# Ledger of designs, part 57: designed miniproteins, single chains, continued (5)

Each design is a single chain, and the fold is of that chain. pLDDT is the mean over its residues in the fold that is shown.

## One batch from the design tools (miniprotein)

Design m17958
Fold by ESMFold2-Fast:
Structure m17958 (fold): chain A 66 residues (1-66)
Amino acid sequence: SRVWRVEVFDADGRLVAETETTSRVVELSGLPPGRYTVVAIDPETGEVWRQEVEVDSEGRAVVTLP
């Protein structure tokens, strides 16, 4: 299974969350509402995937990895 290192950046470019996952679905929670950048890195290949996401009024967003 592919293991992704996931890094989440706020609109100012600050790292606000990090995790590792084998799931294709990543749930972000406990963040202020707004736009964030999610970066998923495969540490074995160096592959990098990026997605902008909107965190809702409940402080949550869901991201689907490739």
Scores: mean pLDDT 81

Design m17959
Fold by ESMFold2-Fast:
Structure m17959 (fold): chain A 82 residues (1-82)
Amino acid sequence: MLPPGMTVKQLLLSQQEPYKHLTAGLTLSDPVAVRAIEEACKEFGVSLDTPASSLADPLGLCKRVREIYERMSVEDLKRAVF
C-alpha cells in the first residue's frame, strides 16, 4: 500500500511494485514522459506535489501515464519515420 507522505512524483518515479511495471522507463529527463505525466495529472486533477494517498485510484493514474506515454511515443515515431 502507499506509504503516508509519498507524493505523486515519488509514486511515478519510485520504481516500487506494483507500480514499477507501469512506470518503468519514465524519467523527468525524457520530454515524452514529462508530457505524459502532465497530461495524466491534469486529467486526474492532481499535481506532482499531491499526496499519493489522496488519490482515489493510484494504479489508474500510473496506467494512464503509461497509456499516454505509449501513444505519444508511437505518434513521435510516425512523425519521424512515416
Scores: mean pLDDT 72

Design m17960
Fold by ESMFold2-Fast:
Structure m17960 (fold): chain A 62 residues (1-62)
Amino acid sequence: SAEEAYQEVKDAVTRALKEGKSGIEVMNELFPKYVQKLKEQGFSEIEARYIVARAIQDALEE
């Protein structure tokens, strides 16, 4: 589901931040990686980009 995909990306971003990655590094590395992963799971390009962007933004704003 979209909610499960969102949570998976958010958890991955939170882990990367704990490992010392910056927000810019997370955006450059994890955004394209998870957009591709969600597309492989059957999400459209627009849906995948929206879910990943939202999850990264929300994780960075916590």
Scores: mean pLDDT 83

Design m17961
Fold by ESMFold2-Fast:
Structure m17961 (fold): chain A 56 residues (1-56)
Amino acid sequence: SEEIKKLKENFDKALAEATERVLLPEDEYQAVLDRIQKWFDERIEKLKKEIEKKKS
């Protein structure tokens, strides 16, 4: 779905902007980013499955 791709891109941009304002040690910074990214990837994947299910 084009809508899901756009949502993912907008989220990735917002995350990148937010990270520029976070003052964490580099190691913790990357770990936090990875955890947030994984959480959102799971949410987007769930949305994709819901759209796919509606086609069935």
Scores: mean pLDDT 71

Design m17962
Fold by ESMFold2-Fast:
Structure m17962 (fold): chain A 99 residues (1-99)
Amino acid sequence: SREKRIEELSKRYSIPVSELRRIIEKYKIPLSTLEAVLDELALFPLVLGVNNEDYEDPIVKKHIQKIIEAAGDHPEAIVDLARAMGLPEEDIELLRKAI
C-alpha cells in the first residue's frame, strides 16, 4: 500500500507523515525516488563529519552529486526533504546552491 510506504518512510527518517505527504503532493515525487533521496540525505551528515565539514572536499561534492542524481526529475524536492529531516541550515543552503 502507498499509505503504508509513506508511514514506513516517516518512521525510518523521523519525518512527520503530514510533511512527507505535503512534499509528495507539491512535487509529485514517486515514492521510490523519495526513498532514494532520503537514503542519501541521511548519509550526508556522516559524509560531512568524516571530512571535517569541508564543503570543498571531493568526497563531499561527490555525495551532493549522488543526492541530486537520486532525485532524478525532482531535484526541487531535495531542500524541503533536507529541512523535514532536520539538517542544519548551512547544509541545506549548500544543497540549494548545488541544484
Scores: mean pLDDT 86

Design m17963
Fold by ESMFold2-Fast:
Structure m17963 (fold): chain A 62 residues (1-62)
Amino acid sequence: MLTAELNQYMIDRLNELNVPKEEQWRVIMMVELELLAENKTPSKEELDEMIEKALRQLNIPT
């Protein structure tokens, strides 16, 4: 499960990567669906890897 703290971390990370705000929800959705399926609380490092994977799958430039 994605905690409120990790959700905020993800938003902050997407802002640091200059991901457009209109695209951020797509990345967040992809990461949340992955975490929901696995029923796991990720570390910040694992979350960064999931963000990078989602960005690649959605073809979002950073």
Scores: mean pLDDT 76

Design m17964
Fold by ESMFold2-Fast:
Structure m17964 (fold): chain A 120 residues (1-120)
Amino acid sequence: SLEKLLKLAKLYEEFLEKVNEIVEEFRSKHGDDQEALKKLREAMDIVHDTVLKLVEAFLNNASVEELEKILEEGNKKLDELIAKALAEGTEAGREMAEAIEKLKKVLEEFAKKLIELNKE
């Protein structure tokens, strides 16, 4: 319905604003670190791919189980990047892990709200 599409658009805009805040905060501290920015870009690619899959599945009336599976696959990829960042044993690695964990939380919140919208 048009009402569901408008609600989806609002959820997506809120998601983008929160993602932008996390990215800008990280860039303000590590803007000169090309390797750190590359890793952030890899995390952003996973988040973007997962959100597109969630939106496509939602628009195709996918089950809650399918939406949860898409989120789980995205979370697994983000968890791998978090583990790699922490394994560096550096302050920059810990701050990268924290940024990716914040992105993961925003993604999980988006998926939860999308699932709730699907139940309407």
Scores: mean pLDDT 87

Design m17965
Fold by ESMFold2-Fast:
Structure m17965 (fold): chain A 90 residues (1-90)
Amino acid sequence: MREEYLKRREEQIRELAIKLSGEATPEAIEFVRAVVDRAEQLARQVAAGVISEDEALAQLKAFIRELGRRLGVEKAAENLLALIEAELAA
């Protein structure tokens, strides 16, 4: 079961990289994986009462912008931020 979850997560990371950047480049895959890992870290901090949900979201958005610039995938970062805003509005 856990191995199936990890394989599904890897497939989702690849699919999201293609959706955000048009192709699964190593940089796009690294970007998506790092953002997912950061989101999970922030979710754990919220659950532990260390930071608020609003603070976690602000930190995640800042991380997405900075990582997108550092990896040269700024369009993927902009597309991901737009998807996050759309999900929050729904």
Scores: mean pLDDT 81

Design m17966
Fold by ESMFold2-Fast:
Structure m17966 (fold): chain A 57 residues (1-57)
Amino acid sequence: SARETAEAAKRAAEEALRLAGLEDLVPGVREGIDAALAAGEDLTPLLEGFREAVAAL
């Protein structure tokens, strides 16, 4: 579901940002993902992007 994709995107974003030393950006990114979900945006590209970033680190 879109909500499950949003939750997965938040987890992937948190992991990517912490590995990059950008943990202070986590709350803002989580809020942005929730706003995108509320707007009906497809979060799949964002989820895949964060997963690829984690895999590359």
Scores: mean pLDDT 82

Design m17967
Fold by ESMFold2-Fast:
Order: structure tokens, then C-alpha cells, then sequence
Structure m17967 (fold): chain A 70 residues (1-70)
């Protein structure tokens, strides 16, 4: 599971990108981004997530969300 620090970074990035989103949408995006961050960390064989990996994980969660809205 991601560290509390990494989770806070993901939450902050999502709030910055979606300031007008409701709490339910933000929680959905947060859970998706956390899942992507862990999957990417494992795929790249990293011991911890980097800020760049967090941004990539958020981008993946946003793309998935947009595909569901299309």
C-alpha cells in the first residue's frame, strides 16, 4: 500500500486539477490513482513512488475517468 505521504501528494494533485469536483468523484479518482501508482511502482521495480510516477498515475486515472464519460 502507498505511504501516507504519497497518498497526500495524490490527493493534492487531484484537488489542484479538479477544484470543482464533488467528494465522490475525487474519492473515485483518488482510489484509481493510488491503484495506478502501485501498479506502476511494481512494473518499474521501484521501492517507492517518485513525484513523476504520482503525476503519471493521476494522468492514468484521469484518462480512465474521461473514457467512462465518453
Amino acid sequence: MLSTEDQLRIRAELQLRFPDADDETLDRLFNSACSHAEDLRIAFKMESVTPGLITLAVDCAVLDYKREQA
Scores: mean pLDDT 78

Design m17968
Fold by ESMFold2-Fast:
Structure m17968 (fold): chain A 95 residues (1-95)
Amino acid sequence: SEIERAAEELAREAESLMKQLSFPRQREVTALVQRVGAAVAYYLETGDREAAIAGLRAVLAEVEARLAAETDPTYQAVLARLAERIRRLIALLEA
């Protein structure tokens, strides 16, 4: 499905981009990606679109808050890309 493909694309892009980050930041990105994956998996298992959107919006809010506070342009770029991909997943679920 389009949602599964978009989630896989997000995970693969995040794995590639995080390699340029420190280990603590890689762990932070991995945790965020796992939460995105959990929300999508929950939707695929239950069909609960509203719960999945709420979960994705919670992760997006955390990514956006971190991006707003971040001064490292490399980590800003990674967080901005992650936020863009999460917004795409939300848009697909809202359609």
Scores: mean pLDDT 91

Design m17969
Fold by ESMFold2-Fast:
Structure m17969 (fold): chain A 92 residues (1-92)
Amino acid sequence: MEELKKLVEELINKVKNKELSKEEFLELAAKIAELLGADKEKILEAIEKAYKEGYSMEEIVSIFIATLAIQKEGYSEEKLKASLERFKKAEE
């Protein structure tokens, strides 16, 4: 759990500072997915699809959080909205 918290905090801090590159995000996303036992391949595919569709870094990170919530906790609109709102507050 401690390692997961550190990776999530690193991701949030890099986004807040506008220092997050595509390569760094993919690396952090892969590590977070592995620690959560989520489907790493499916998560990376979702991120790559979002990049191809022209989403911003902030939107792509929001999609990643949403995908993690769906994969680990089942389909929950409330959890998805909570994750997005938590991320939006981190962007301030």
Scores: mean pLDDT 67

Design m17970
Fold by ESMFold2-Fast:
Structure m17970 (fold): chain A 80 residues (1-80)
Amino acid sequence: KPLSAEQQKYVEEEKPKLKELAAKAQTDKEAARELVERMVEITRLLHPETPEEELERLKRAALEAIETGDTEAQEARLRA
């Protein structure tokens, strides 16, 4: 299904913001989480055929990867 003119404009306007967030996500975990959220939203618009369950699974995996690079994963391993 083709995107509406408003959806196409939204995607084009989001591209520079996503690029800025991607650069910031290299050193900022909050920016990395926001980037994941925005990419999932864009994917829903560009690929509506993608099952919602699959999008949520990929989103969770990406967010978990960001969090497991933190002291939380290290502390959990030390408690084991």
Scores: mean pLDDT 67

Design m17971
Fold by ESMFold2-Fast:
Structure m17971 (fold): chain A 89 residues (1-89)
Amino acid sequence: SSELEELLEKALEDLQNRAPLPTEPIPEELVEPIREALKVVDPSKEDDLNTLAAILYLLRNHPEAVLKYGIKAFLYVRKAVVDKEYEKL
């Protein structure tokens, strides 16, 4: 499988297993890609579904950022969804 497909599989596994959220500040290069991805969030849906939707958006529109930061980009997406950062858009 492609590197992006392997990262997506790992993201789904980490989401299912409730992998720890990052404690370090978000990298500057991920701030705008993640903010853009949060625009696909539906507040009526569960956090896991919104996290997956935002991850898929990031893979489609910012694959270079995902390749650079790996699984950590998806953990920052999940943190932004859990923290309801989409409510600030």
Scores: mean pLDDT 83

Design m17972
Fold by ESMFold2-Fast:
Structure m17972 (fold): chain A 93 residues (1-93)
Amino acid sequence: MPGPPMTPEQRRRDQREFDEALAAVRREAERHGIRLSDEALRIGAAWMLGDGASPVEGLAAAVAYEENLREPMSGLELHRRRQRIYEELLRRS
């Protein structure tokens, strides 16, 4: 990644974007009746910011993270599980 050093303004913008993404994932979780740890919600927010994922896709990543924390999966199984959760959430919408 090409990158000049981050300015204080860029850090404030990044924090605001993260807070907004976190709120969006939390709202989607509430809407679907899904209870998640704050750590899982932060993982969902990170997914939104990393690849421009939707709040629903971020929620799918958060749910898969919680499941993987309880029962570790291979990278391939984790990827497939995220996709299945995302498809289920879209059907609920």
Scores: mean pLDDT 80

Design m17973
Fold by ESMFold2-Fast:
Structure m17973 (fold): chain A 61 residues (1-61)
Amino acid sequence: DKVIEALIEELDKKKDDPEKSIDLASALYGVEEGLSVEEIEEKFGKRVAEIVREVLEKVGE
């Protein structure tokens, strides 16, 4: 899926930012599990859900 690919790309680009890398890894895990943005927010927090929403907007989904 384009969202998963985009999250992997962002994670690689942000490997020098440990806080962002953790948030991106959590976002990737949630998307791979098939969770909605709302479910990701509940499970991992608003920062992670925001990352997923931004990636969805960029991918055009």
Scores: mean pLDDT 77

Design m17974
Fold by ESMFold2-Fast:
Structure m17974 (fold): chain A 85 residues (1-85)
Amino acid sequence: MIITFIIKNPDEIKIIIDDKYELTVKVTDTIGELKKKFKEEYGYEPEFPFSDSKTIKDLITYLLENGKVIELSKTDDEIILKGEL
């Protein structure tokens, strides 16, 4: 699964899965909340290697610390991080 984060600020993070499913979330939102939103909007529930109580921040940290990042770029307005799960 390819996951892309477009980070403007901690309260405005766009998450894109497989270049198809997108949601806007906060860094403090949980994996459980993210799964629920994707299921409600798209009928799709992404699988994450975390408990539902972990946050979007925990997911980003995992990608960075476990060599799962395939692209990282920074502009004046945003950070783009693409990872593989």
Scores: mean pLDDT 86

Design m17975
Fold by ESMFold2-Fast:
Formats: C-alpha cells, structure tokens, sequence
Structure m17975 (fold): chain A 65 residues (1-65)
C-alpha cells in the first residue's frame, strides 16, 4: 500500500510538471488515473505511467472525466 501511494504521488508530480490536469486515486490496491483532458501530451504521459505501474505489479485503470 505505501508503495502504491508513493508511486501515485510521483505520477501526480509528473502530470503537474507537464501541465496536465490529472488525479490519481488508489482503490483496493489499484491505481485509478482520472485524466481531465485528452491532449496528445496527456495521452502519451498516461500511457507511460500506466506501463511503469504495471511493471511494478499495480493494476491500472484509466478514466477520462
């Protein structure tokens, strides 16, 4: 659980650094990425973060809100 929270924090900081409006939630050990925009930069960044999360053993759900 701490590992998922730490990853979520780092991922939110990456979105913020890139100027992308996104929120990350943790639900039953899964990472839920709520993307508030559908720009090419947002799509690329969410894809990269999802791959890294899965590599670390986290289930990832991506939502456009």
Amino acid sequence: MKEAEEFAKEAEEEFKRRGIDARIRIRNGDLVIELKEESPAAILTVGMIAVEARKKGFNVEVRLV
Scores: mean pLDDT 78

Design m17976
Fold by ESMFold2-Fast:
Structure m17976 (fold): chain A 59 residues (1-59)
Amino acid sequence: MIPGLSPLERRARNLMIGRGLTPQEVVDELVAEGVDRSTAQRAVRISLEKLKAYEESVK
């Protein structure tokens, strides 16, 4: 688990890793939960940046 994530960023990460959703599907899911699209896109971007950094460390 990545420490220092906001609840929204953690939700986005859990949807991408736990459910295997694409970034676009995660944005759509967050919007369906009542999050505005720009906020959902930002949360997904931050989660992806942290996920990429983690993946790069295991390459």
Scores: mean pLDDT 74

Design m17977
Fold by ESMFold2-Fast:
Structure m17977 (fold): chain A 58 residues (1-58)
Amino acid sequence: MTDTERFLELVDRALRGEVSGEEALRYGQELGDKYDSKGYNLIGSMYREVGRVVRRLS
């Protein structure tokens, strides 16, 4: 399973109330840091922002 597939599954579960939106926020931050360290700063920022949005919606 790719990082994107794992993140989207977690987002879906958080939006259904199966897990805390804090989990989506945390994993988005972790993936953001991972991709920033590889020079993919736009991708890193996208993971962080999606995690923040999911936390606000859940």
Scores: mean pLDDT 84

Design m17978
Fold by ESMFold2-Fast:
Structure m17978 (fold): chain A 98 residues (1-98)
Amino acid sequence: GTEEAVELAKRAKELAERALELAKKAIELAKEGRFEEARKLLLEAEIEVGLALIEIGVAKLLLKKYGESEEARKALEEAERALEEAERAIREARELLG
């Protein structure tokens, strides 16, 4: 039901937060000239973002089928905010790596 949507949204937030930390580390490595290591972490961050998008998509489909809840809507909003922050950091890392 809607409980599964909440758990998926929470997992998506955790994936997005991991992606943000990986992207931040990639930025620091790139600034140090450690481009191979930075590219590896950037790829891992992009994979985490992809997984977060899948979890968000499934959560949204469950809410359409079973109805919305305030908890699920709030969890999705938090996941989408974390995802936006991660995507911004990934973009910065890509610019530094060329």
Scores: mean pLDDT 89

Design m17979
Fold by ESMFold2-Fast:
Structure m17979 (fold): chain A 70 residues (1-70)
Amino acid sequence: SLEQLTREMFEEIVRQRVLRELKERGIYNPSFEELERLAYRILVTDYGMDPDSARRIARRLAERMMKEME
């Protein structure tokens, strides 16, 4: 659906931002907690997302990214 595609596009933008931050900080093997924390800060600080929504999306994104790094 268009709603699902819009969500996937937004999450991909956030994922690329997390990868960029990891590269800039020299982090090569991030933990789940580091991924979740970085995604949360990006969502709240860069996108103005409310804390509850940001926590849910950050956790989901961190889970996805950890699986992609296996």
Scores: mean pLDDT 83

Design m17980
Fold by ESMFold2-Fast:
Structure m17980 (fold): chain A 75 residues (1-75)
Amino acid sequence: MIEEEIREDSRRLLPSLAEKAKQGDPASLSVAIFAAGVTGDYETALEIVKAYLPVAPAEKQAHLKELAAKLEARI
């Protein structure tokens, strides 16, 4: 099933995507959050968002803080 394949692939790719997001890559951030959301790995998504926050553009800061709060509420 597509759901199981996405979950397994997300587990393999998330560490690499997290590292790129921590380095300020917005594309890796978006893909990592999507994958974590689909698999239910909100803890990993929260870690990625928190790591990206210090390097995010000012206009994205409020949105990312709100996203982090929502992810934290699900953990």
Scores: mean pLDDT 71

Design m17981
Fold by ESMFold2-Fast:
Structure m17981 (fold): chain A 64 residues (1-64)
Amino acid sequence: APSAEQTLALADRINELIASGLKSKEELQEAAEALTKEFPEFSREFVEDLLETGQKYAEKLAEA
């Protein structure tokens, strides 16, 4: 299983990508592929789920 340090590093990278303004499903898939290469300890499905969840959360916060 990935370490806590690896998990935090992935979370920081995801936050940076979301802050850059991912707008399309295609951009999310490209980001997931890049992150999976950068963080091979995590499955692509896990990375994709985190990106989608993070983007939805950011969108809800922007509407609040």
Scores: mean pLDDT 75

Design m17982
Fold by ESMFold2-Fast:
Order: C-alpha cells, then structure tokens, then sequence
Structure m17982 (fold): chain A 63 residues (1-63)
C-alpha cells in the first residue's frame, strides 16, 4: 500500500472514532473521518476509513 493511502486511512479512522465518541453519533464520526482521510488519500479511502471509525464509535456507545 502506498504511504499516502495508509496515512489517509489511519487519519480517517482515528478522526472518525474520536468525532463519533465526542458527538455520540457514529454517522457524524464517519462523515468527519471521511473528510479527514479524503484530504490525504482521496474520497474512496477516506469514506472507508471514516465509516470504520464511526462504526467502531457506535459499537462502543452501545456497550
């Protein structure tokens, strides 16, 4: 995987998880993570990483 793709994925996932937990919403986390990841590695990578981070936040909120 290229370094840019890995960095975009890591950034999108982390931002999605953090934003999801802060806002108490996996959907908001996914959107913010997607935007952060897309700025580095493009829309597709950002959306995947952001969605995974947001989903993780939503699962944590349901525990």
Amino acid sequence: MSDAVKQGWDTGYKKGLEAGLETNSGSVGAQRGAEAGAAIAGDRVGKIAGNMGGTKAELELKR
Scores: mean pLDDT 78

Design m17983
Fold by ESMFold2-Fast:
Structure m17983 (fold): chain A 82 residues (1-82)
Amino acid sequence: SNVDQMDAMVDNARASASYDDDTARMLMGMYARTADQIMRQAGVDQATRNAMRDRLQAARDAGDVQAFVDTLQQATQMLRRS
């Protein structure tokens, strides 16, 4: 399910803290794109998806794995409510 895919990405993104900076940024970029795709397929509105995309990008640019994970968990929580 969409929720199962997001939960798996949250776990993988959390593990990014143990990788080198270049690998972590690459993985976070891939997870952000996959999360947007899942949210779009689940019918999440564009304004909410844009806000989540911007937060994920800011966290990735800052190298802030915890902020990235927190944002991804918020997206997963929205999918659980729908």
Scores: mean pLDDT 83

Design m17984
Fold by ESMFold2-Fast:
Structure m17984 (fold): chain A 68 residues (1-68)
Amino acid sequence: MMEPEVLRQDVDALLAKYGDEAAAARMRALLDEAETADDEERLRILGEMLRIAAEVTGKVAELEATLA
């Protein structure tokens, strides 16, 4: 089952922790597209969402490494 609500919760958690509103907004827009998309489109959208999540996570790791 597609879990857009779980991904929204993860995005909200990242927003609350790191304040990356632009990434969160892009992720929410993709989740909204995924809800009305066919299976092939959903896979493509999921790939984009994972890429955005990886970018945010990478930035956090760089900040943590700098602060350590």
Scores: mean pLDDT 66

Design m17985
Fold by ESMFold2-Fast:
Structure m17985 (fold): chain A 90 residues (1-90)
Amino acid sequence: MNAKLGAETAIGFSDAAIEALRAGDYGRAVDYARSAGYYSGHALIAAGKFEEAQKITELSDKAARAAEAGDGEEAIRYAEEVRRLAEELL
């Protein structure tokens, strides 16, 4: 598997999480943030991108935790950082 699949997956779910947060749907934002970490992390590990997989997974978990706490601003900041790191892999 190539790193591009992991990067595109992280971007897609992070964009969905940010949109959900801006709409006030924190439950969906948690699900999207967790999906970003899980699916992107697995794809990046399969591509041998272990450091990038760890960073994206940790930031995705932080975004989900912030959303669970009702901190939309912090959750968006972490989701945008996941998106930025994923774009660097393209």
Scores: mean pLDDT 87

Design m17986
Fold by ESMFold2-Fast:
Structure m17986 (fold): chain A 85 residues (1-85)
Amino acid sequence: EKDSLINKIRELLLKNRTESVALKLLDLMLKIAERNVDGVVVYFLNQLKERIRSTGVTDEVIEELIDIMKTHLTSSELSQILKEL
């Protein structure tokens, strides 16, 4: 279930609120967006990467990552991301 996978990723981000974990997640999402030739998602993910580097892993950044996952990623892609985290 997509919501279950998203909740597991969210819990992992909240427990390991480090730039390392957040940037790893973001790089996995970028690989998927680039494979799908989704320039809009690539743009938003690069903006989030810059915000993480400037402000750290804020609640706002986590919610925006979750929103992109809910809107643009399939359950299969989320399962692959969770295995890599």
Scores: mean pLDDT 82

Design m17987
Fold by ESMFold2-Fast:
Structure m17987 (fold): chain A 64 residues (1-64)
Amino acid sequence: MTVAELAERAVEEYERRTGREVEEILSVAAIPDGDNLLVTARVRTKEGEIVSTPTLVVPISDVK
């Protein structure tokens, strides 16, 4: 799984949980934390709000 695929999943999870649509991905953070990679995206919603997506916790072994 690539960091780009993880960013897309983080956006989908945000849209699923909130019912809001993402207009633009502003940034993606992928931070190592022990054996895991923490992935979050900063996005602009269609309402113009800048928010962070839920953090995805993924084993580093699953990331290419």
Scores: mean pLDDT 79

Design m17988
Fold by ESMFold2-Fast:
Structure m17988 (fold): chain A 100 residues (1-100)
Amino acid sequence: SLLEKVEEEIERALELAKELISNEEALKLFEQTAKRVLEAVKNAKSKEEAIKEIDKILKEFVDEVRRMEKEGKISHEEALILMSIANELKKRIIEIIEES
């Protein structure tokens, strides 16, 4: 049930990103990040460990999106949208874990 709810939120975030973001490199990075988040939930020994690992993974993703923007690889508008999607995903997954 917990993993199914997390997978549903990940699928929703990926669908939204695919609709709003045209940058294939950024979308692939987000897909890889989502897989890391799911593995962190599966492998965590506690709720606290899961939350800390998810925070780390999604912070690294946001930092990389900002780097891509500075390098001109993604537009400012698409970078803001993608970071917003990632932050909302983090919030929803943490809520699911805390309620489990």
Scores: mean pLDDT 89

Design m17989
Fold by ESMFold2-Fast:
Structure m17989 (fold): chain A 90 residues (1-90)
Amino acid sequence: MVEEAKEKYEKAKEALQLAEEAKELVSKPNPTDEEAEEAKKKAEEATKLLKETFGIDLPVPNSREEFEELLKKSQEALEEAEKELKAALE
């Protein structure tokens, strides 16, 4: 159903945006404790969206490498959701 594919696509976009914002915050030369906490909250929300919408079970990132993995998985989920939406629009 087109509506279901659209909802998946919007959730994938939200997860990617949260993952990108989280990575940006932790990539600052001297992030504050508040910025690090905000990044973790955004990453937790992104991992929750990926798990609930796509069944992708990722740990909450606590290292630069794990934040990059979250970003990569969020991007892959968006590409998959976009393909599903295009198929549903046929």
Scores: mean pLDDT 81

Design m17990
Fold by ESMFold2-Fast:
Order: C-alpha cells, then sequence, then structure tokens
Structure m17990 (fold): chain A 111 residues (1-111)
C-alpha cells in the first residue's frame, strides 16, 4: 500500500538522519559522508517512485513532488561536497535539515 511505502521511506529517512548526525559528530571526511549517504538516498528515490505510482490524488502528488525536490537538493549538495572537498560536517547538517523536512511532508501524507 501507499502507507507501507511511506513508512519504509520514514525508516530510511531516519537512517539517513542518524548517519548525517554521526558524520558531523565524528568528523567524517566529505568522501566518507558521500559514500555512506548516497546509497541510502538512492534507496529512498526507489521508494519515492513506488509511492508516486500508488496515488492519483492531486494533493498527495503535490507533496510527493516536494519530497522529490528535497531529495534532489540533498543529492546535489552531497555531490558538490565530494567534488570541492568541503567540510563534511557542514553538508551533513544540510542533509539533516532536508531529511527533517521530508519527514514532515511524509507525516502530512499519512494524515
Amino acid sequence: SLEDILNQILTLNQQIQDTARQAAAEGWSSQETYDRLVPLIDQMLDLYNKAYALTTDKEKRRLIAEIDAENTLTYMALKLMAETQAPGEEVARFVLKNMQKIQELINELLS
């Protein structure tokens, strides 16, 4: 069901948040942060595509589109961090903020 997929995304979102917090706390390099977060974000994108296929509701589709935008921003930030060797902590905090917004949007979808 849509709710089952959304709950899977919430679980993965929490794993991404926990990993980002660990990266910031332990001072991971930008490459280490990228290597750990990108596979989780890729899994979340697969689940997002499944969620989108399960609804035709206009408002739910709007929220799912907003989630996709936040995922795209997160991916772009991680890529930029790896390319520029930026401090991993700084981009990890940005990822955490974006994941928290995605969590909020999914909770709205579940209401």
Scores: mean pLDDT 81

Design m17991
Fold by ESMFold2-Fast:
Formats: structure tokens, C-alpha cells, sequence
Structure m17991 (fold): chain A 83 residues (1-83)
């Protein structure tokens, strides 16, 4: 599936991100980390949650979070609940 293909690409994407972060100011570094974490969490949740309706509700609630930081925190909590 496309989700499994994306999951397989995450290690390389992480290495590229770490290179960019080494060259970035603290604010840009934080933003890059949050953006990557958000993508990783979405891919992992889509891989673990087999019920499409439950996944849809999680994604809807994540999208309603007021900031990227709160969205990432919400997704981390949901991923831990699925373990």
C-alpha cells in the first residue's frame, strides 16, 4: 500500500531532516522537527488503526487542533493508546 511505501521511506527522510536541522536556526529546527514528527505519526497511525472510521475520527480531531505542536501531542497520545 502507499502507506507502507511511505513508512519504508521514513528512515531516509529522517536522515535528510537531520542534515537540514544542523544548518538551521533554533526556530526553523523546531518547525522542521514538528513537521516530520507529524508525518511519521500519521503514517504510523494509518498503519496500526485497521478500522477506517476510527482512523477518520482521529484525523478529524488532529486537524481541529489549534497548533502543530498540539496536533503532534494529540497524535502521540493516540498512537500510544493503540499499542
Amino acid sequence: SMIEELKAQLPQAREELEKLMEQSDPETRRELRLQFENQVLLVELASLEKDPEKLREILKEAASQPSLEERVAFLRKKLEELK
Scores: mean pLDDT 79

Design m17992
Fold by ESMFold2-Fast:
Structure m17992 (fold): chain A 85 residues (1-85)
Amino acid sequence: SAAEKEKSEANKETAKVMREASELAMQALYYITVEKDIEKGKELLKEMEKLVEEAKKRLPEEQAKGIENYFKVLKKSVKSAIEEA
């Protein structure tokens, strides 16, 4: 059905956004903890926030909630690293 196709495409887009957010979080953690570049880490966190907000605008509520919950975990990790630096 059209609804099943739409849900499948939304799930694929959700997985893509989660992967991109995770990659940005890993880069931010690397710059903060290894390179000691807190400013670069903060810039990457902002880029991750923009990615999530844009995704939430175009995705159904269920997928948007999933991305938001995943992002909260990633954001907490990055913020913790900034505070410990």
Scores: mean pLDDT 85

Design m17993
Fold by ESMFold2-Fast:
Structure m17993 (fold): chain A 80 residues (1-80)
Amino acid sequence: MDLELEAEIVISLARMLIAIAKLIASRHPEKAEAIAKLIEELEKLIEELERLLKEGKLTEKDLEEARERILKILKELDSL
């Protein structure tokens, strides 16, 4: 598959998860600080992938690691 397309899909998934996290934070203000940290991790992931893509340095391994990070954050968000 095209690495650029795969990166855009992963970035889109991370952006969707940020939107979900913000929705949960709006309904559970007591969890807002923990959720804010997860949002920050997702934003850093997006910035890293966009930088690697722009520099032409993106690898399949970077995408695999990004997917693993997203799944870990999703599990942390679900456990809150």
Scores: mean pLDDT 86

